# Designed miniproteins, single chains, continued (5), part 68

Each design is a single chain, and the fold is of that chain. pLDDT is the mean over its residues in the fold that is shown.

## One batch from the design tools (miniprotein)

Design m18354
Fold by ESMFold2-Fast:
Structure m18354 (fold): chain A 87 residues (1-87)
Amino acid sequence: SSMAEELKKEAEERIKEIKEEALEKLDKDPNIDFNELLQEVAERLNEVYKEVEEKLPGDEELLKWIEKEIKRAVAEVMDYASELKAK
């Protein structure tokens, strides 16, 4: 496969792992610091974006797709944290 296809797959898997780990932490510790967890998630996701940008800075379509997936992952973590806080 092309470098773009491999980077897309790697980014998708890493974003999923970061999200799933955050959701698991929220499930295991209902008293977790949500703001600190969200900052950690944002920093880790930003590293994924930067790595792809450094390898393929000219692939605007790939970078836009990764940005969208990152925003979706952050939103899902925030929504889940809010639901837990409401209980």
Scores: mean pLDDT 84

Design m18355
Fold by ESMFold2-Fast:
Structure m18355 (fold): chain A 74 residues (1-74)
Amino acid sequence: MSAAEQETEILGALTTQMMAVYQAGRAAGLSLDDIIKQIQAVADATIKQHPQFAAALQAQTDRFIESIREAYAS
């Protein structure tokens, strides 16, 4: 597996985990701020395991957080 293939796989796995955290947090009635903290914690753990992809992983996390903030504003 190339570095680009590894990055794509890890980004996909992180996105799936972030979506699961978001859905579980909403179902549990957590505040937006608490959901975002849990999403960032999952992202931070993934970045710690894959520091070579830190920039891409954080960018994906930031985009996901922005999307959920927009959903809550609607």
Scores: mean pLDDT 85

Design m18356
Fold by ESMFold2-Fast:
Structure m18356 (fold): chain A 88 residues (1-88)
Amino acid sequence: SKALELAKEGLKKGKEGNSVEAGRLANEAGQLAIDNKERNEEAIKNALEAGVLAVEAGYRNKDKRGIHLGIAGALNAIGAAFEQGIDL
């Protein structure tokens, strides 16, 4: 799914310490997961992890944009998990 593709790329960017790109991709993946009622657990979990990594990297780098996008992405992933009954 497109949500899984974006979530995997976001996770990769998060592991690289690229806060803004990780946050942007996590937010896009999380929003798609909500909009499409995504049932792929990997897509949702990777979007959540990408969002968390974006926040962590953003705090280290003092990057408010990456922090805000990461929070939004993580919350969207949590929302998708709740709607689909996926345990995080």
Scores: mean pLDDT 86

Design m18357
Fold by ESMFold2-Fast:
Formats: structure tokens, C-alpha cells, sequence
Structure m18357 (fold): chain A 97 residues (1-97)
């Protein structure tokens, strides 16, 4: 994943957020498909570590975006960053159910 900087624009931060969330979804789906649980194997532990590192990266991006920032969602709607993040996490959760 590319480095996050405080000099990045909101648009660049949102792009990095989408890439990180896509990778997080792929890792979570892989673990689910292969029935991997943290602590069950070395592979499961390495994947859990990658997931934690991705969550930390996502949190860094979110810390740099103003709370009141309006961003364009995938449907073309203009929403707050909190609404966008909630929607994206709900879509990941739906795919994991």
C-alpha cells in the first residue's frame, strides 16, 4: 500500500482508503473460505497480522480526513466520510455473512 501523508488531498486519501478496504475484504473472505481462525495455524496468524496492519493503515487515513468532509461515494452520491465508511464496512460484513 502507498504511504499516507498529511500533505495528501482528501481525494487521494479516499482513493487509498478504497484500496485498503478492498485488500481487507479479500483477506477476510480468504480466511472465511479456508476456515482460518487466529491461533489455529502459522498461516492464520500471518493473515491476522496483515489484517491488523491494514486496520491501522485505514485508521491513519481516517485520522487525516476532516470529520465534516463531503466525499463522493461509488453511486455518485455526496456523503460524509462517516457515512461512506459505515456503508463500506456494512458491504464487507454482508459478504462475510
Amino acid sequence: LPKVSSSDSVEELVEKLYEALKKLEELLLYMKKNKLVPGSSEEANELAKEIIELIDYINEILSLIPKDAKVKGPDGEVVTIDELVTKLFNEIAKKLS
Scores: mean pLDDT 78

Design m18358
Fold by ESMFold2-Fast:
Structure m18358 (fold): chain A 62 residues (1-62)
Amino acid sequence: SMLEEVERLSEKIKASTDGKEINELMGRLGELYSRMSPEEQAQMIKILSETNSSLRDKIDAE
């Protein structure tokens, strides 16, 4: 499913240390978003928001 792919891409972005790879993965997320239903787009935003929040919490702790 597209939402499972979003989660996988999000995890790869979090694990990646290569800026070029991150940019490519971000491009894939944008492509998926444009092909999603409004309901799926809302779920994607929620997944990415939770992922971003987790990363910010770790950065702020340091």
Scores: mean pLDDT 73

Design m18359
Fold by ESMFold2-Fast:
Structure m18359 (fold): chain A 74 residues (1-74)
Amino acid sequence: SLEEILERLEELLREAEALLEQFKAQGDWERVRQVVALVREHMKKVFELLEKGDLEGAREVIEEAERRLRELAA
């Protein structure tokens, strides 16, 4: 549902914010840039798909962003 997609986006942004603060504290500006780029790229795609009514496509993009963000965290 749209509500579920928006909730997952909120969770993704919270995870990204936590990683940004962690990497900033470590002085790892390259990983800061990677997190920012990942979030920006995937948010744009999600909103484009939502505007077209493609809820399934939006969900898949969020799942991919979640996976990539967790890979950066590891």
Scores: mean pLDDT 86

Design m18360
Fold by ESMFold2-Fast:
Structure m18360 (fold): chain A 72 residues (1-72)
Amino acid sequence: ERDALLEEFATLFPEEFLSKLSEESLRRIIEGLIDMMLEFSDEQLEKLAEKWGIPVATLRRLLARYRALLEA
């Protein structure tokens, strides 16, 4: 489900950042960021994952699920 996937992406951000945004603004920002990341190189995704302190495999898995939702 798209909403559940967006919530998973939201957990990658600091709570401080999340608390400053409305749910609507957060959704739009996350969707825009995902769209950008779909065009990122493997190196760009790896660096982003390092900055967020998550495994790049997790980020790739979430992007793959988002691509599947766009095709459905």
Scores: mean pLDDT 72

Design m18361
Fold by ESMFold2-Fast:
Structure m18361 (fold): chain A 65 residues (1-65)
Amino acid sequence: MDVETFVANLREHVRQFRQPGTKRTSQQVLYVYDLLRKTLERQGLMSPETEELLGELRDIGRSIE
């Protein structure tokens, strides 16, 4: 998968989880965060941009009940 495609998908996940009325659990958001982080680390695709987007996902997950 291209880095640009992965970053676009990561941005889309952040956008969807921030949308009003989206019913997500903390566990679901944190699961996606952990999966994406491990995938990026394994493939050596970590960058300041992907780290920032992952941080946003983590913070969203932790802010949910």
Scores: mean pLDDT 72

Design m18362
Fold by ESMFold2-Fast:
Structure m18362 (fold): chain A 97 residues (1-97)
Amino acid sequence: LEEALEKFVKVIEKALGRKPTLEDLLQLFPGLDIDGNGKIDETEFMIMLGAAFGKELSYEEIKALFELADTDGDGYISREEFEKLAEKLVEVAEKLK
């Protein structure tokens, strides 16, 4: 799980050319919310993250990120849950280097 967060942060840093801010991560939500319904289902998350980061992150690592974000276990990531995940990713980025 920690390794998945660290890898995800590193691939975002590589894409941006700098450490991600909270705002950078929050801007990903509309792109992952394919239906525009204000929440991300597991299938949407796995497909989008797999397409963007599947070379760097395994299926198991992306799945672990979804499970970390889905705190109520309903199979969806709400905007609030995504914000909490983004905050954790920023904390990992700051600790990493």
Scores: mean pLDDT 73

Design m18363
Fold by ESMFold2-Fast:
Structure m18363 (fold): chain A 96 residues (1-96)
Amino acid sequence: MEKEELERLLAEEEERARRRAEALTEILLRQTLSDEQLAALEKDIETLEEKIKKIEEILKNEKSLSFEEKKELLRELAELRAIKEALEAKIAAAKA
């Protein structure tokens, strides 16, 4: 029972972080980008992928993390994933 409640709370925090990240990525998508900025974003995506993998490994392997630590990592993970998707969409649209 307690495990189900904890999982529900973590899911709610992940959803909240996702919505916050969507608002931030909307601002990024509104920017007009130069060719040099688009090339820089491709490198930024690689950096985001490395950060995402690191957080995923911490969440998978660190069973001793507190609820607050897990909540913060899930928030950051959701934010980084949403930013990455928005940047990928921007690059794809620019190349189309």
Scores: mean pLDDT 71

Design m18364
Fold by ESMFold2-Fast:
Structure m18364 (fold): chain A 96 residues (1-96)
Amino acid sequence: LKEKFVEKLKKEGFNIAAALAFARALVEKDEEKAEKVLNNDKELQKEELKKFMKESDKFREFVLKNKEAYELVLKFRTSDIEEALEAMIKLVELFK
């Protein structure tokens, strides 16, 4: 699943909402949810983005206080799609 999603992001461009929803599904070990995100389930993408936006202030405080999380956010800025996705998965796992 992860390799297929990376190839999708390389072809279609990095979609933050899709990447966030996919990262959440992997962290929760919900393979069915991950497959739905891979198949462009926009409802799941919108749901995860809404959850993230609601918790955005708490996430910002978490990143500023946690060196590992801050370093993962910096990796997100490198524009390598595979590294950005892996950094997002680790951030979701640390913040959960």
Scores: mean pLDDT 76

Design m18365
Fold by ESMFold2-Fast:
Structure m18365 (fold): chain A 87 residues (1-87)
Amino acid sequence: MEAAIERGKAALRELGVDPAAFSEEDLAELGRRYPAFEAAGDTRGLASLITALKLRVIGDELQALLAAMRAAGLSAEERRAALVALG
């Protein structure tokens, strides 16, 4: 796990992407898959995987924010306004 996470972080830094945006689980998955992309020279496949993982993080963040807004007692209109402000 730890070695895979470190490989994932290194791959993201090499591509100019901030590893802090990703979970340890996503970093470990990237680290496990990175050697295959590197050996094949498949920069497009690597970019596609990073995009998919980034979309998953955004989805998880949105669900967490919705749960927090509901817990805070925000109305449906207030939750909608907050989501629009986030993009």
Scores: mean pLDDT 72

Design m18366
Fold by ESMFold2-Fast:
Structure m18366 (fold): chain A 66 residues (1-66)
Amino acid sequence: SMNQKETYELADKIIQRGRYDGASQRLLQLTGEKMKELAEKYPELSPQEVYRKGLDLASEELGKSS
């Protein structure tokens, strides 16, 4: 769907955003991966909602609660 395409584009931009250093780069890569998974599971969510949830899941997986 169009919403899933927008979410995938946002995920790719987050991964490529140019804040690439150590832990930050790894967090952003994992966030993008989680966003793509969430877009498939919850196609009704907006790209911004998917980003927030993906970031939370990525942070939790890396053992860093925000």
Scores: mean pLDDT 74

Design m18367
Fold by ESMFold2-Fast:
Structure m18367 (fold): chain A 99 residues (1-99)
Amino acid sequence: NVEEALEILERYGLEELREIALAGAAAGDLVGAGIGIILYALTNNYSREELAAAVRAARLLGVTLEDMLALLDHLSSGKVQEVLDQRKAELEELFRLAE
């Protein structure tokens, strides 16, 4: 499903996220790439529409809501955790809608 993920990201003009997906495909770590896509979108203040596209692409790369929640448990502190905490409810809703 890398091709479908890339098509979504290209359609929304999300070139930085597309580069993350391509790098992950080359490395054989699609789930890691999908997590990276979501983290990049969150930390770079992407809109809800752009974040929704990022979540759909990440789901096609094999990311689950459980993967993202587990990542929150591993983050101790800092700006990344702060942004995730602020947008957690939105992220959960977008994962539900992407099912």
Scores: mean pLDDT 80

Design m18368
Fold by ESMFold2-Fast:
Structure m18368 (fold): chain A 67 residues (1-67)
Amino acid sequence: SAQEEEYRKYLAEQEKMLEERYKKYIAANPDLSEEQIAELKENKEKLIADLRATVERSLALLKESRG
């Protein structure tokens, strides 16, 4: 339970950090093309998806060990 909450909190904090870094980078680089911005967005979304998959797998393993 506590470990599952820590994993969910970690995921939320990482997602927020990645989103903030993405926004700051774009704001700091006003000469970026729309294509470059789209690529950065896709990379951010891919990282978030990978983090979610990792957390979900960890939570599933914790549940299996107690089932």
Scores: mean pLDDT 81

Design m18369
Fold by ESMFold2-Fast:
Structure m18369 (fold): chain A 100 residues (1-100)
Amino acid sequence: SILDLLEEAKKLLEEALKKSKNEELQKTIREAIRLIDRTEELIKKNAPVEEILKTVERARSLVLRALHLAIQEKEPQELIDLLKEAERLLNEVEERVRKL
């Protein structure tokens, strides 16, 4: 389900947060998690598809920013892989939301 994908993405981001030593990267990941929580809330409230989609797109953009920061700062490969998988899951969420 869309909610299961969001929960999995959130778990990956929480794991990435534990492995990060960079304050800006941590802040970006926390904001992405907040937007995932907001996306779940909007889905549970049966909010308009456009609002759900916009919130997921914002979460994914922050994960991509975090990924770019992690690569630039030469963070551990494990952290980079967690961010890549979280982005992939959020992209899958966007595709499923578009079909609602």
Scores: mean pLDDT 90

Design m18370
Fold by ESMFold2-Fast:
Structure m18370 (fold): chain A 103 residues (1-103)
Amino acid sequence: SIVDQALQLYREGLEYERRGDLMMAIQLYNAAISLLSTSPRTREVYRNLGDAYYNLGLVLEKLGLLEQAADAYNQAAVYYRLAGDLDKAAAAQAKADALRQKA
């Protein structure tokens, strides 16, 4: 399915991030987000969007792209709220807010 393809891209993104290939991780997370955004609006899809945006935020932060990282964390918070994952939403929002205060 499209969701299975998106999850495979997300997992590949995690692997490249672990190896320090941050540019490839960004491409893979963006590809996963694109596919998930066209998927049925379920809590699972929203959680997966939250996870992809959160890890995109982490990679962008490592690259010093703080405004883009804050935007990614804000998107993660939105999707975690839609998924009902309120603790993850709060954590993502806190990261976004902290980066905006440094900019």
Scores: mean pLDDT 91

Design m18371
Fold by ESMFold2-Fast:
Structure m18371 (fold): chain A 69 residues (1-69)
Amino acid sequence: SMEAEFKNMSVAMQTMREQVRKKAKRLLEEAKKLGDKEAIKLAEEALESSPTEGMLLVNEAEKRLEKVK
């Protein structure tokens, strides 16, 4: 039913949002320690973005920080 589908989608979005927030906070702290302004911006934008967009932004920030180290 559409109701069950909506509930499953809502749970998935909530889980993704929580994962994005945890990863973004970790990456933001790491970026601040390294002084990488662009990585800081990516992590902050991830915290304010939709779950899907936020996941893309945290992955980009993580890849960027791996190259800077």
Scores: mean pLDDT 79

Design m18372
Fold by ESMFold2-Fast:
Structure m18372 (fold): chain A 61 residues (1-61)
Amino acid sequence: LSPEEIQEIMAQAYELAEKMKAAGASDEEIIAAVTAFLRAQGIPEAEAELYARLLVHELNK
């Protein structure tokens, strides 16, 4: 994936995380859903989980 493709995917992941948080999902539920979404976009599991955790950390600031 190019840096531009990753940026677009991460923007979509952030929107998903925001919607889930607004619906009352836990951080663990959001991490799991974002990880699954990123894996579906072709990001390896370990990197997807790391990105999901970082995204949820940013979302909670």
Scores: mean pLDDT 82

Design m18373
Fold by ESMFold2-Fast:
Structure m18373 (fold): chain A 68 residues (1-68)
Amino acid sequence: MKEAYEAGVRKGKEAAEKGDDEGLLAMVEHAAESKSPEAQAAARGLVEGAREAGNFELAEEAEKILEK
């Protein structure tokens, strides 16, 4: 679980820094659909990665997808 979260943070930060908003949101949507604890941890990591990159709008949008 923590490993999946950390991988998500790294991936989310990279996507946000590159301006790949669509890619990041697609990854969060896919993880949310699986509903597994590991996939949800990775999706939470993606949200945090975008936030760490300073893209707060993308992080908020991704978080809304995960919550639905």
Scores: mean pLDDT 79

Design m18374
Fold by ESMFold2-Fast:
Formats: sequence, structure tokens, C-alpha cells
Structure m18374 (fold): chain A 80 residues (1-80)
Amino acid sequence: DDMLRQSQQLLSQSDQYSQRAQDLQRQAQRLLDQARSSDPSDRPQLLTQARQLRGQAQHYQGQSRRLRNRSDNLLNSYLG
């Protein structure tokens, strides 16, 4: 069934975005930890990079949620 296949593809893509967001969050946390132990001159750059990665992670989490919601809507249409 085409709608079931589309639902599964959306879920797969949602999972990929969720994984990407988690990886970016881990990278951001490492930069924050590094900033705490770094020279004052290096901290602003590390904090800026961490904020950018957190912003990207939030974007991918949003994309993941939207795709999951679209998948749920397609599945509900298929089952209803």
C-alpha cells in the first residue's frame, strides 16, 4: 500500500533527523565542557559554536516531530 509505504518512509526520515539532533546535542555539550576548562580568550568561540550546534539540533528535532506527525496522519487515514 502506497500510504503505508509513505508513512514508513516518513518515520525513517524522522528517526534520522532525531539521531542527527542527538549527535549535535552531544557535540554542543562537549564544546560547553571544553569551554569551562579553556583559557578565557578561547571561551567565546567555543560558546558560540555550542550555541550554533544547539540551534541546529532544535531545528532537526522540529523536523523529526513534523515528519512523525505526518506519518501518524497518513497511518490514521489508512486505518480509518
Scores: mean pLDDT 86

Design m18375
Fold by ESMFold2-Fast:
Formats: C-alpha cells, sequence, structure tokens
Structure m18375 (fold): chain A 70 residues (1-70)
C-alpha cells in the first residue's frame, strides 16, 4: 500500500544518501515514481580508493534490496 511504498522510498533514499556520502557528496537526487526509484549523483572527481570501495559495497546492498522489492 502507499505506506509501504513510502517506507521503501525512505529506505532507498537513505541508502542512496549513504552511497553518495561514501563518495564524498551529500548532493544526491532521489525521485520515486510508481514503477521505480531513480537516483543521481553530481560529478565528483576527488574519489579515493576507500570511498570507491565503500560505494560499491553500498550499491550492491541497494541493488539486492531493489531486486527483493522488484
Amino acid sequence: GPADRERRRREFEELAREIGRAGGTDDVTVVATPDRFVYGFPYTPGLTQEQYEAMLELLRELEERLAARR
């Protein structure tokens, strides 16, 4: 229902923000549509190896969560 979708959107938004933060940015745009969640990151040229690896791990978690939800 709408409450479950709003909860999922918040979980997705929070995880997307964690991915952005791991990459050194808080400037993450998250848009929820009826069919999907979409996120975007600004171009961030100063990414460290540690930040890159942290982002990949969080991206994997996000992809697994999205796959479980469809």
Scores: mean pLDDT 61

Design m18376
Fold by ESMFold2-Fast:
Structure m18376 (fold): chain A 85 residues (1-85)
Amino acid sequence: MERQKRIDELISLAEEVIKEAREVLEKTTDPFLKRVARSVISLAESILKTLKEKPDLPEAAIDRYRRMLEAARKQVEVLKKKIEE
């Protein structure tokens, strides 16, 4: 059950990252910021799909996806500051 809770937390994190990166993509006219936002969306959507489709993921994979999503979240925070939300 702890494992499923961790997966659910990562699903929520991925969905939040996708939402915030899409907001950056909609608000910015900077082609560089648009490219970074699209990259973050693609990464988070790929992880989200894997988390939903593979309930038997090893703990090491879950930890790796958490680190990747946390890094993506930090990138989105930087992008949001640059577009002066």
Scores: mean pLDDT 82

Design m18377
Fold by ESMFold2-Fast:
Structure m18377 (fold): chain A 66 residues (1-66)
Amino acid sequence: EEELLAKVREAIRRVAKEMGVELTDEQIDRLAEEAVSAIRRGGLPADDDTVEAIARQLLRRWLREQ
């Protein structure tokens, strides 16, 4: 759990930087918790590709809701 949370947190930071989005640590933590929940709910593997895809989806949704 803690390892997966750290992995998605890093993926969110990387993807946000690529998209030119500036996030606070609190926003990153919130999105990371959502990503972990999405992976668990979907029974998805915690591999790098899945984590990055979920991070991108959550960031795109978050941007649309701003």
Scores: mean pLDDT 80

Design m18378
Fold by ESMFold2-Fast:
Structure m18378 (fold): chain A 87 residues (1-87)
Amino acid sequence: VELPVPVLDPAASYAELKANVERVAAETEALDLSAEQLEELILVYEGYLLWLRQRAAAAGGASPEERALMALLEGYIAWLRKRRAAA
């Protein structure tokens, strides 16, 4: 099974990035993922979150849109970790 992965497009708006993350998460919910695949997705989302935090820090702080996207990613990471723990 091919793992759906969110796309980090630096030219995309936060609304587009949010829509992409939500679409990928919905696709992931329909899949019977192995523990290893769940761990891989956790690493991808953690990398995405780290990139957003670094970008916000370089800009002198996070915008409301950036904070909302970070909260969404933190939620998905927590959900994936819960699935991993249950596997």
Scores: mean pLDDT 76

Design m18379
Fold by ESMFold2-Fast:
Parts: sequence; C-alpha cells; structure tokens
Structure m18379 (fold): chain A 105 residues (1-105)
Amino acid sequence: YMGQGNDLFDQGRYDDAVQSYLQGRRQDPSQSPLLYLNLGMAYLQRGDYDSAIYYAQLSIRAGSDNPAILSASYRVLSDAYDRLGDTSRSDYYRQLSDQYRSIAL
C-alpha cells in the first residue's frame, strides 16, 4: 500500500492514493506515523490544507522519534501554511523540517 499509494500519488491520483494508504493502515496499524504523513501529503496535493495539517500533526505525534518522518511532516505543515498565507508558521515549520532532514541522513 505504501508502494502502491506512492505510485498513485506520483501519477497525480490523490484520491486513489488516500484509499491505498487507508488500506495499509487497516492491515498494519504500526505504520500509522508514515501512513498519516502520506495522507497529509495527498491532502496537500488535493488543496485540502486543513486535512493536510491535521494528518501531518498526527504523524508528528505518533512518530516523534523518527527524524525522516518528522522532517517530511514538518514540510507538509510548512507547505500547507504557506498556501493558507501564514508565512510565519510556514517559515517556522520549514526550519524544523530542515533540522530533522539533516539528522535523518
């Protein structure tokens, strides 16, 4: 589902990607931080910024110790807030994303 969902996302098929990610969560709830991140990214691409923020925040709370997930989730928050015109929050979350990206590698 992660692979299938990512392929659908790359094709711009965001509704199908959301469905694939939700199927993944039903089969393996332990993947919830990464699935929440992928839901946040798919909603961001659909222009549903409130849902993108919601799922990115869930990903952060569920996967706080994973720097790769934290980096990507903060990037979703940054991009969503930028699209909503909240440049201060966008800049703040972009800075956090960059910090965790350097730790993840």
Scores: mean pLDDT 77

Design m18380
Fold by ESMFold2-Fast:
Structure m18380 (fold): chain A 94 residues (1-94)
Amino acid sequence: SSITKEINELDAQGAKEAGPIPADVHKEILAAVAEGVRAASLTDDAERRAAVIAYLDKTIAAEKKLKSVSNKKAQEIADRRIALLKQKQAQIAA
């Protein structure tokens, strides 16, 4: 989707601006990725929907944590990405 493409483009831009990622932040990012993999493996619609919402919650939390340790330009990119992730979560939750 268009929103997923924009999220991925902002992630790539943020990586260029953010500098080295602290180990604890990297662990949060990996935890979010693991929830995404879990969500993709579920066949029950209700369980899959709940898992996707949990995945987006963890992704938003990881992005906020990355923002807290980033320079101003990387923070602005993170804010835009967080807004799009919240929009995607709202669409799935509706």
Scores: mean pLDDT 75

Design m18381
Fold by ESMFold2-Fast:
Structure m18381 (fold): chain A 84 residues (1-84)
Amino acid sequence: AKPLPFTERAKKLLEEGKYEEALKYGELALGIAEGVRLIVIGVANAVKEDPNKGPLGKALAEARAQEEIAREVVEKAREAVEKK
């Protein structure tokens, strides 16, 4: 999956050594991806469909992929901030 704009900005800030700003944008991107995942699951439950199948399954997989990318950026930024 391609990183979303907030994740891309967090990566750029991380490359520039702006670790605190990278962490903030990374955490925002992670929160958005988690929110999308919960919305897709909620919609699947409301329509009584399997959240892992069909178009909902594709949306859920994409949300999980974005969450994973954002989490990696947050982890790297946090480690850079915590090094002292």
Scores: mean pLDDT 78

Design m18382
Fold by ESMFold2-Fast:
Structure m18382 (fold): chain A 90 residues (1-90)
Amino acid sequence: SKEAIELAIEELKKLTGGVARYVRLALQAFLEGNYELASKLAEIAAGVKIEKSDSYENFLKKLIEGLSQLPGRTARAVREALEKALEKTK
């Protein structure tokens, strides 16, 4: 839901680093209907391709899957923030 994206953005504001920043900006762009920018930022941050037809939930799930393939503490923290936002809106 749109609420899941909004909660994810708020959780990501608490994190530092490039991955957190690019994922947050990708989510903001998607909320604004800027699907081209959202897709480019998601590819940079998590190596995933986003489509205009993706739902808010599917966009978050694609980001989580992409981040799960990346090593490092920051990628894991960003993934956990996205998972938490999805769980709260079920």
Scores: mean pLDDT 83

Design m18383
Fold by ESMFold2-Fast:
Order: structure tokens, then C-alpha cells, then sequence
Structure m18383 (fold): chain A 70 residues (1-70)
């Protein structure tokens, strides 16, 4: 599934961005959350509509985390 691959790639980018947070505790929590989300997506078949929704949400969250890191 291309949507599943795109979502996993976005979550991996979110994990990298979280690891760069100045607050080490928040960074560790963000990395753990992204890893758990990746594991869930890899282990479960989700409807395409939910994958599209998740992609939009992760894109917005990634943009916010990257802005904090700037």
C-alpha cells in the first residue's frame, strides 16, 4: 500500500524531528510515540480513508515539531 508506506515514512521523519528536540524528556517521549505508531501501522491493515486522515495529521504535527526545532 502506497499510503501505508507514505505514513511510515512520515512517522520516521517525525521520529527524527522528535529526537532533535531541545527537551530530552519530550524528545524521548516523541520518539517512543512515533515508534509505537510505526509498529501499529506495520502490524495492522487500516482502511485507505483512515490512512489518508493519519497522513494529513502526521504532516501537520511534523511541521509543528520542525518549527520548534528551527
Amino acid sequence: SKLKEELIELLERLKEAAAQLADAEQGAAGVAAAEAAIEYIESNELPEELLEKAIEHVRRLLAAVEEVNA
Scores: mean pLDDT 84

Design m18384
Fold by ESMFold2-Fast:
Structure m18384 (fold): chain A 63 residues (1-63)
Amino acid sequence: MFSDETISEIVDALVSSDFERARELLRSHGLEPSDEQLEEMRRLILSNPEKANEVLREFLESL
């Protein structure tokens, strides 16, 4: 459901702490993440920068 382009945009928003943009992108795909979930996604991305897109996709699939 998420394109690689959309995942990359969400990663960029989370890395920039632009949680409003990240939430907007996720809502457009039917997800309603909590602030805690957005913070966890950002933490996962920052801990795994080489696999940012992959770890984000896995996290979103678990929701």
Scores: mean pLDDT 82

Design m18385
Fold by ESMFold2-Fast:
Structure m18385 (fold): chain A 83 residues (1-83)
Amino acid sequence: DQESEEKEKEEYEEFLGFLKWAMEKIKNDPRVKDPAKQEEVIDEIVNEFAEKLKSTEKKQEYVDLLRMFLKDVIDDIQAKLAA
């Protein structure tokens, strides 16, 4: 179904928009350089994302996916700073 594919594409593009938004927040947040504050930054971004999404069916899946993505990005930044 073309309509089903278009809706899935729109949801995916919206999620990609949120990933870009979250990356900009991380880029401009000095707390990402402090290992003790990484979880605080991730929680703030994820909670704000969850408030904007307000979807019941996929909300937890997208929240979990975003949290994993942000953790990996911050871990990579920290590893490069430590090297």
Scores: mean pLDDT 74

Design m18386
Fold by ESMFold2-Fast:
Structure m18386 (fold): chain A 94 residues (1-94)
Amino acid sequence: MEHLKKLFEEELKKKEENNEKVKKYAEENYEEFIESSKERLIEELKGKMELSDEKLLEQARVIAYTASALRAIGDQVDEILERARKLEEEELAK
């Protein structure tokens, strides 16, 4: 019984370490991905649509709003995950 518990604890620890590494990688690369995606969209819109400066500004506002909404959703997901972790700890303590 104790040998199986030790193996399970070691695997759980490896999974937690991997999850932290994946989260950090996603957080570090997420900002770069959003910035490069914004630049690419602006270049594609300039090439295909022959947009006036006023319409380019309007499209830039929509892109900025969408990016802000995605960031806000990300923050909510992190809060939900933290709450779920605390609930699991409470269930295991009972």
Scores: mean pLDDT 60

Design m18387
Fold by ESMFold2-Fast:
Structure m18387 (fold): chain A 91 residues (1-91)
Amino acid sequence: MEELLKKIKELTKKLKKLGKEHYGLTEEEIKEKLEEFEKVFGKLSEAEKAAVVAEVLAGRILERGEEEALPEVIEILAELDKLIKELEELK
């Protein structure tokens, strides 16, 4: 469990970095979205935070009309989805 959460955290951090470097995501934009979800759902788990970050980045890519996301971003999004599903199956 803890090893799975660590992987989710590391991939989320990498995804944030790529979003900032290539898609103009700001720390404030990510924070606002996390706070918005926390107001509705209460304190978010690490997996839920990862899902929110992935959604924000995917939305930014679509909004900018990018024909294709960076391969590394696609791979991280796919791996996060897989890890989040694995974590939910353990509940």
Scores: mean pLDDT 76

Design m18388
Fold by ESMFold2-Fast:
Structure m18388 (fold): chain A 102 residues (1-102)
Amino acid sequence: MKEKEKKREEGMKFNTEGVEHFKNKDFESSIKFGEKSIEHGKESGDDITIGGGHSILGHVFEKMGDKEKSIEHFEKSKEFFEKGGDETGKIISEENIKKIKS
């Protein structure tokens, strides 16, 4: 649906903003945009956008030293990428989990 596509595009934009803030080490803003990406993904029914938002949160919590919360978000990222049919996103999430546990 066209309205769902608009919400998906907005969620993808928040995902991009979250990644950019993460690269700049602005973890507070990265969390905010990751959470907005998840919210818009839920509104649009876009599991890939939800997976992307959880991926951002996983990376942020890893850099903040919260391994347990990082793993939780990467596991959610993996589940939503798998549900959305994004095999690449699923594999990357699994690799991030293994790296944190090693």
Scores: mean pLDDT 85

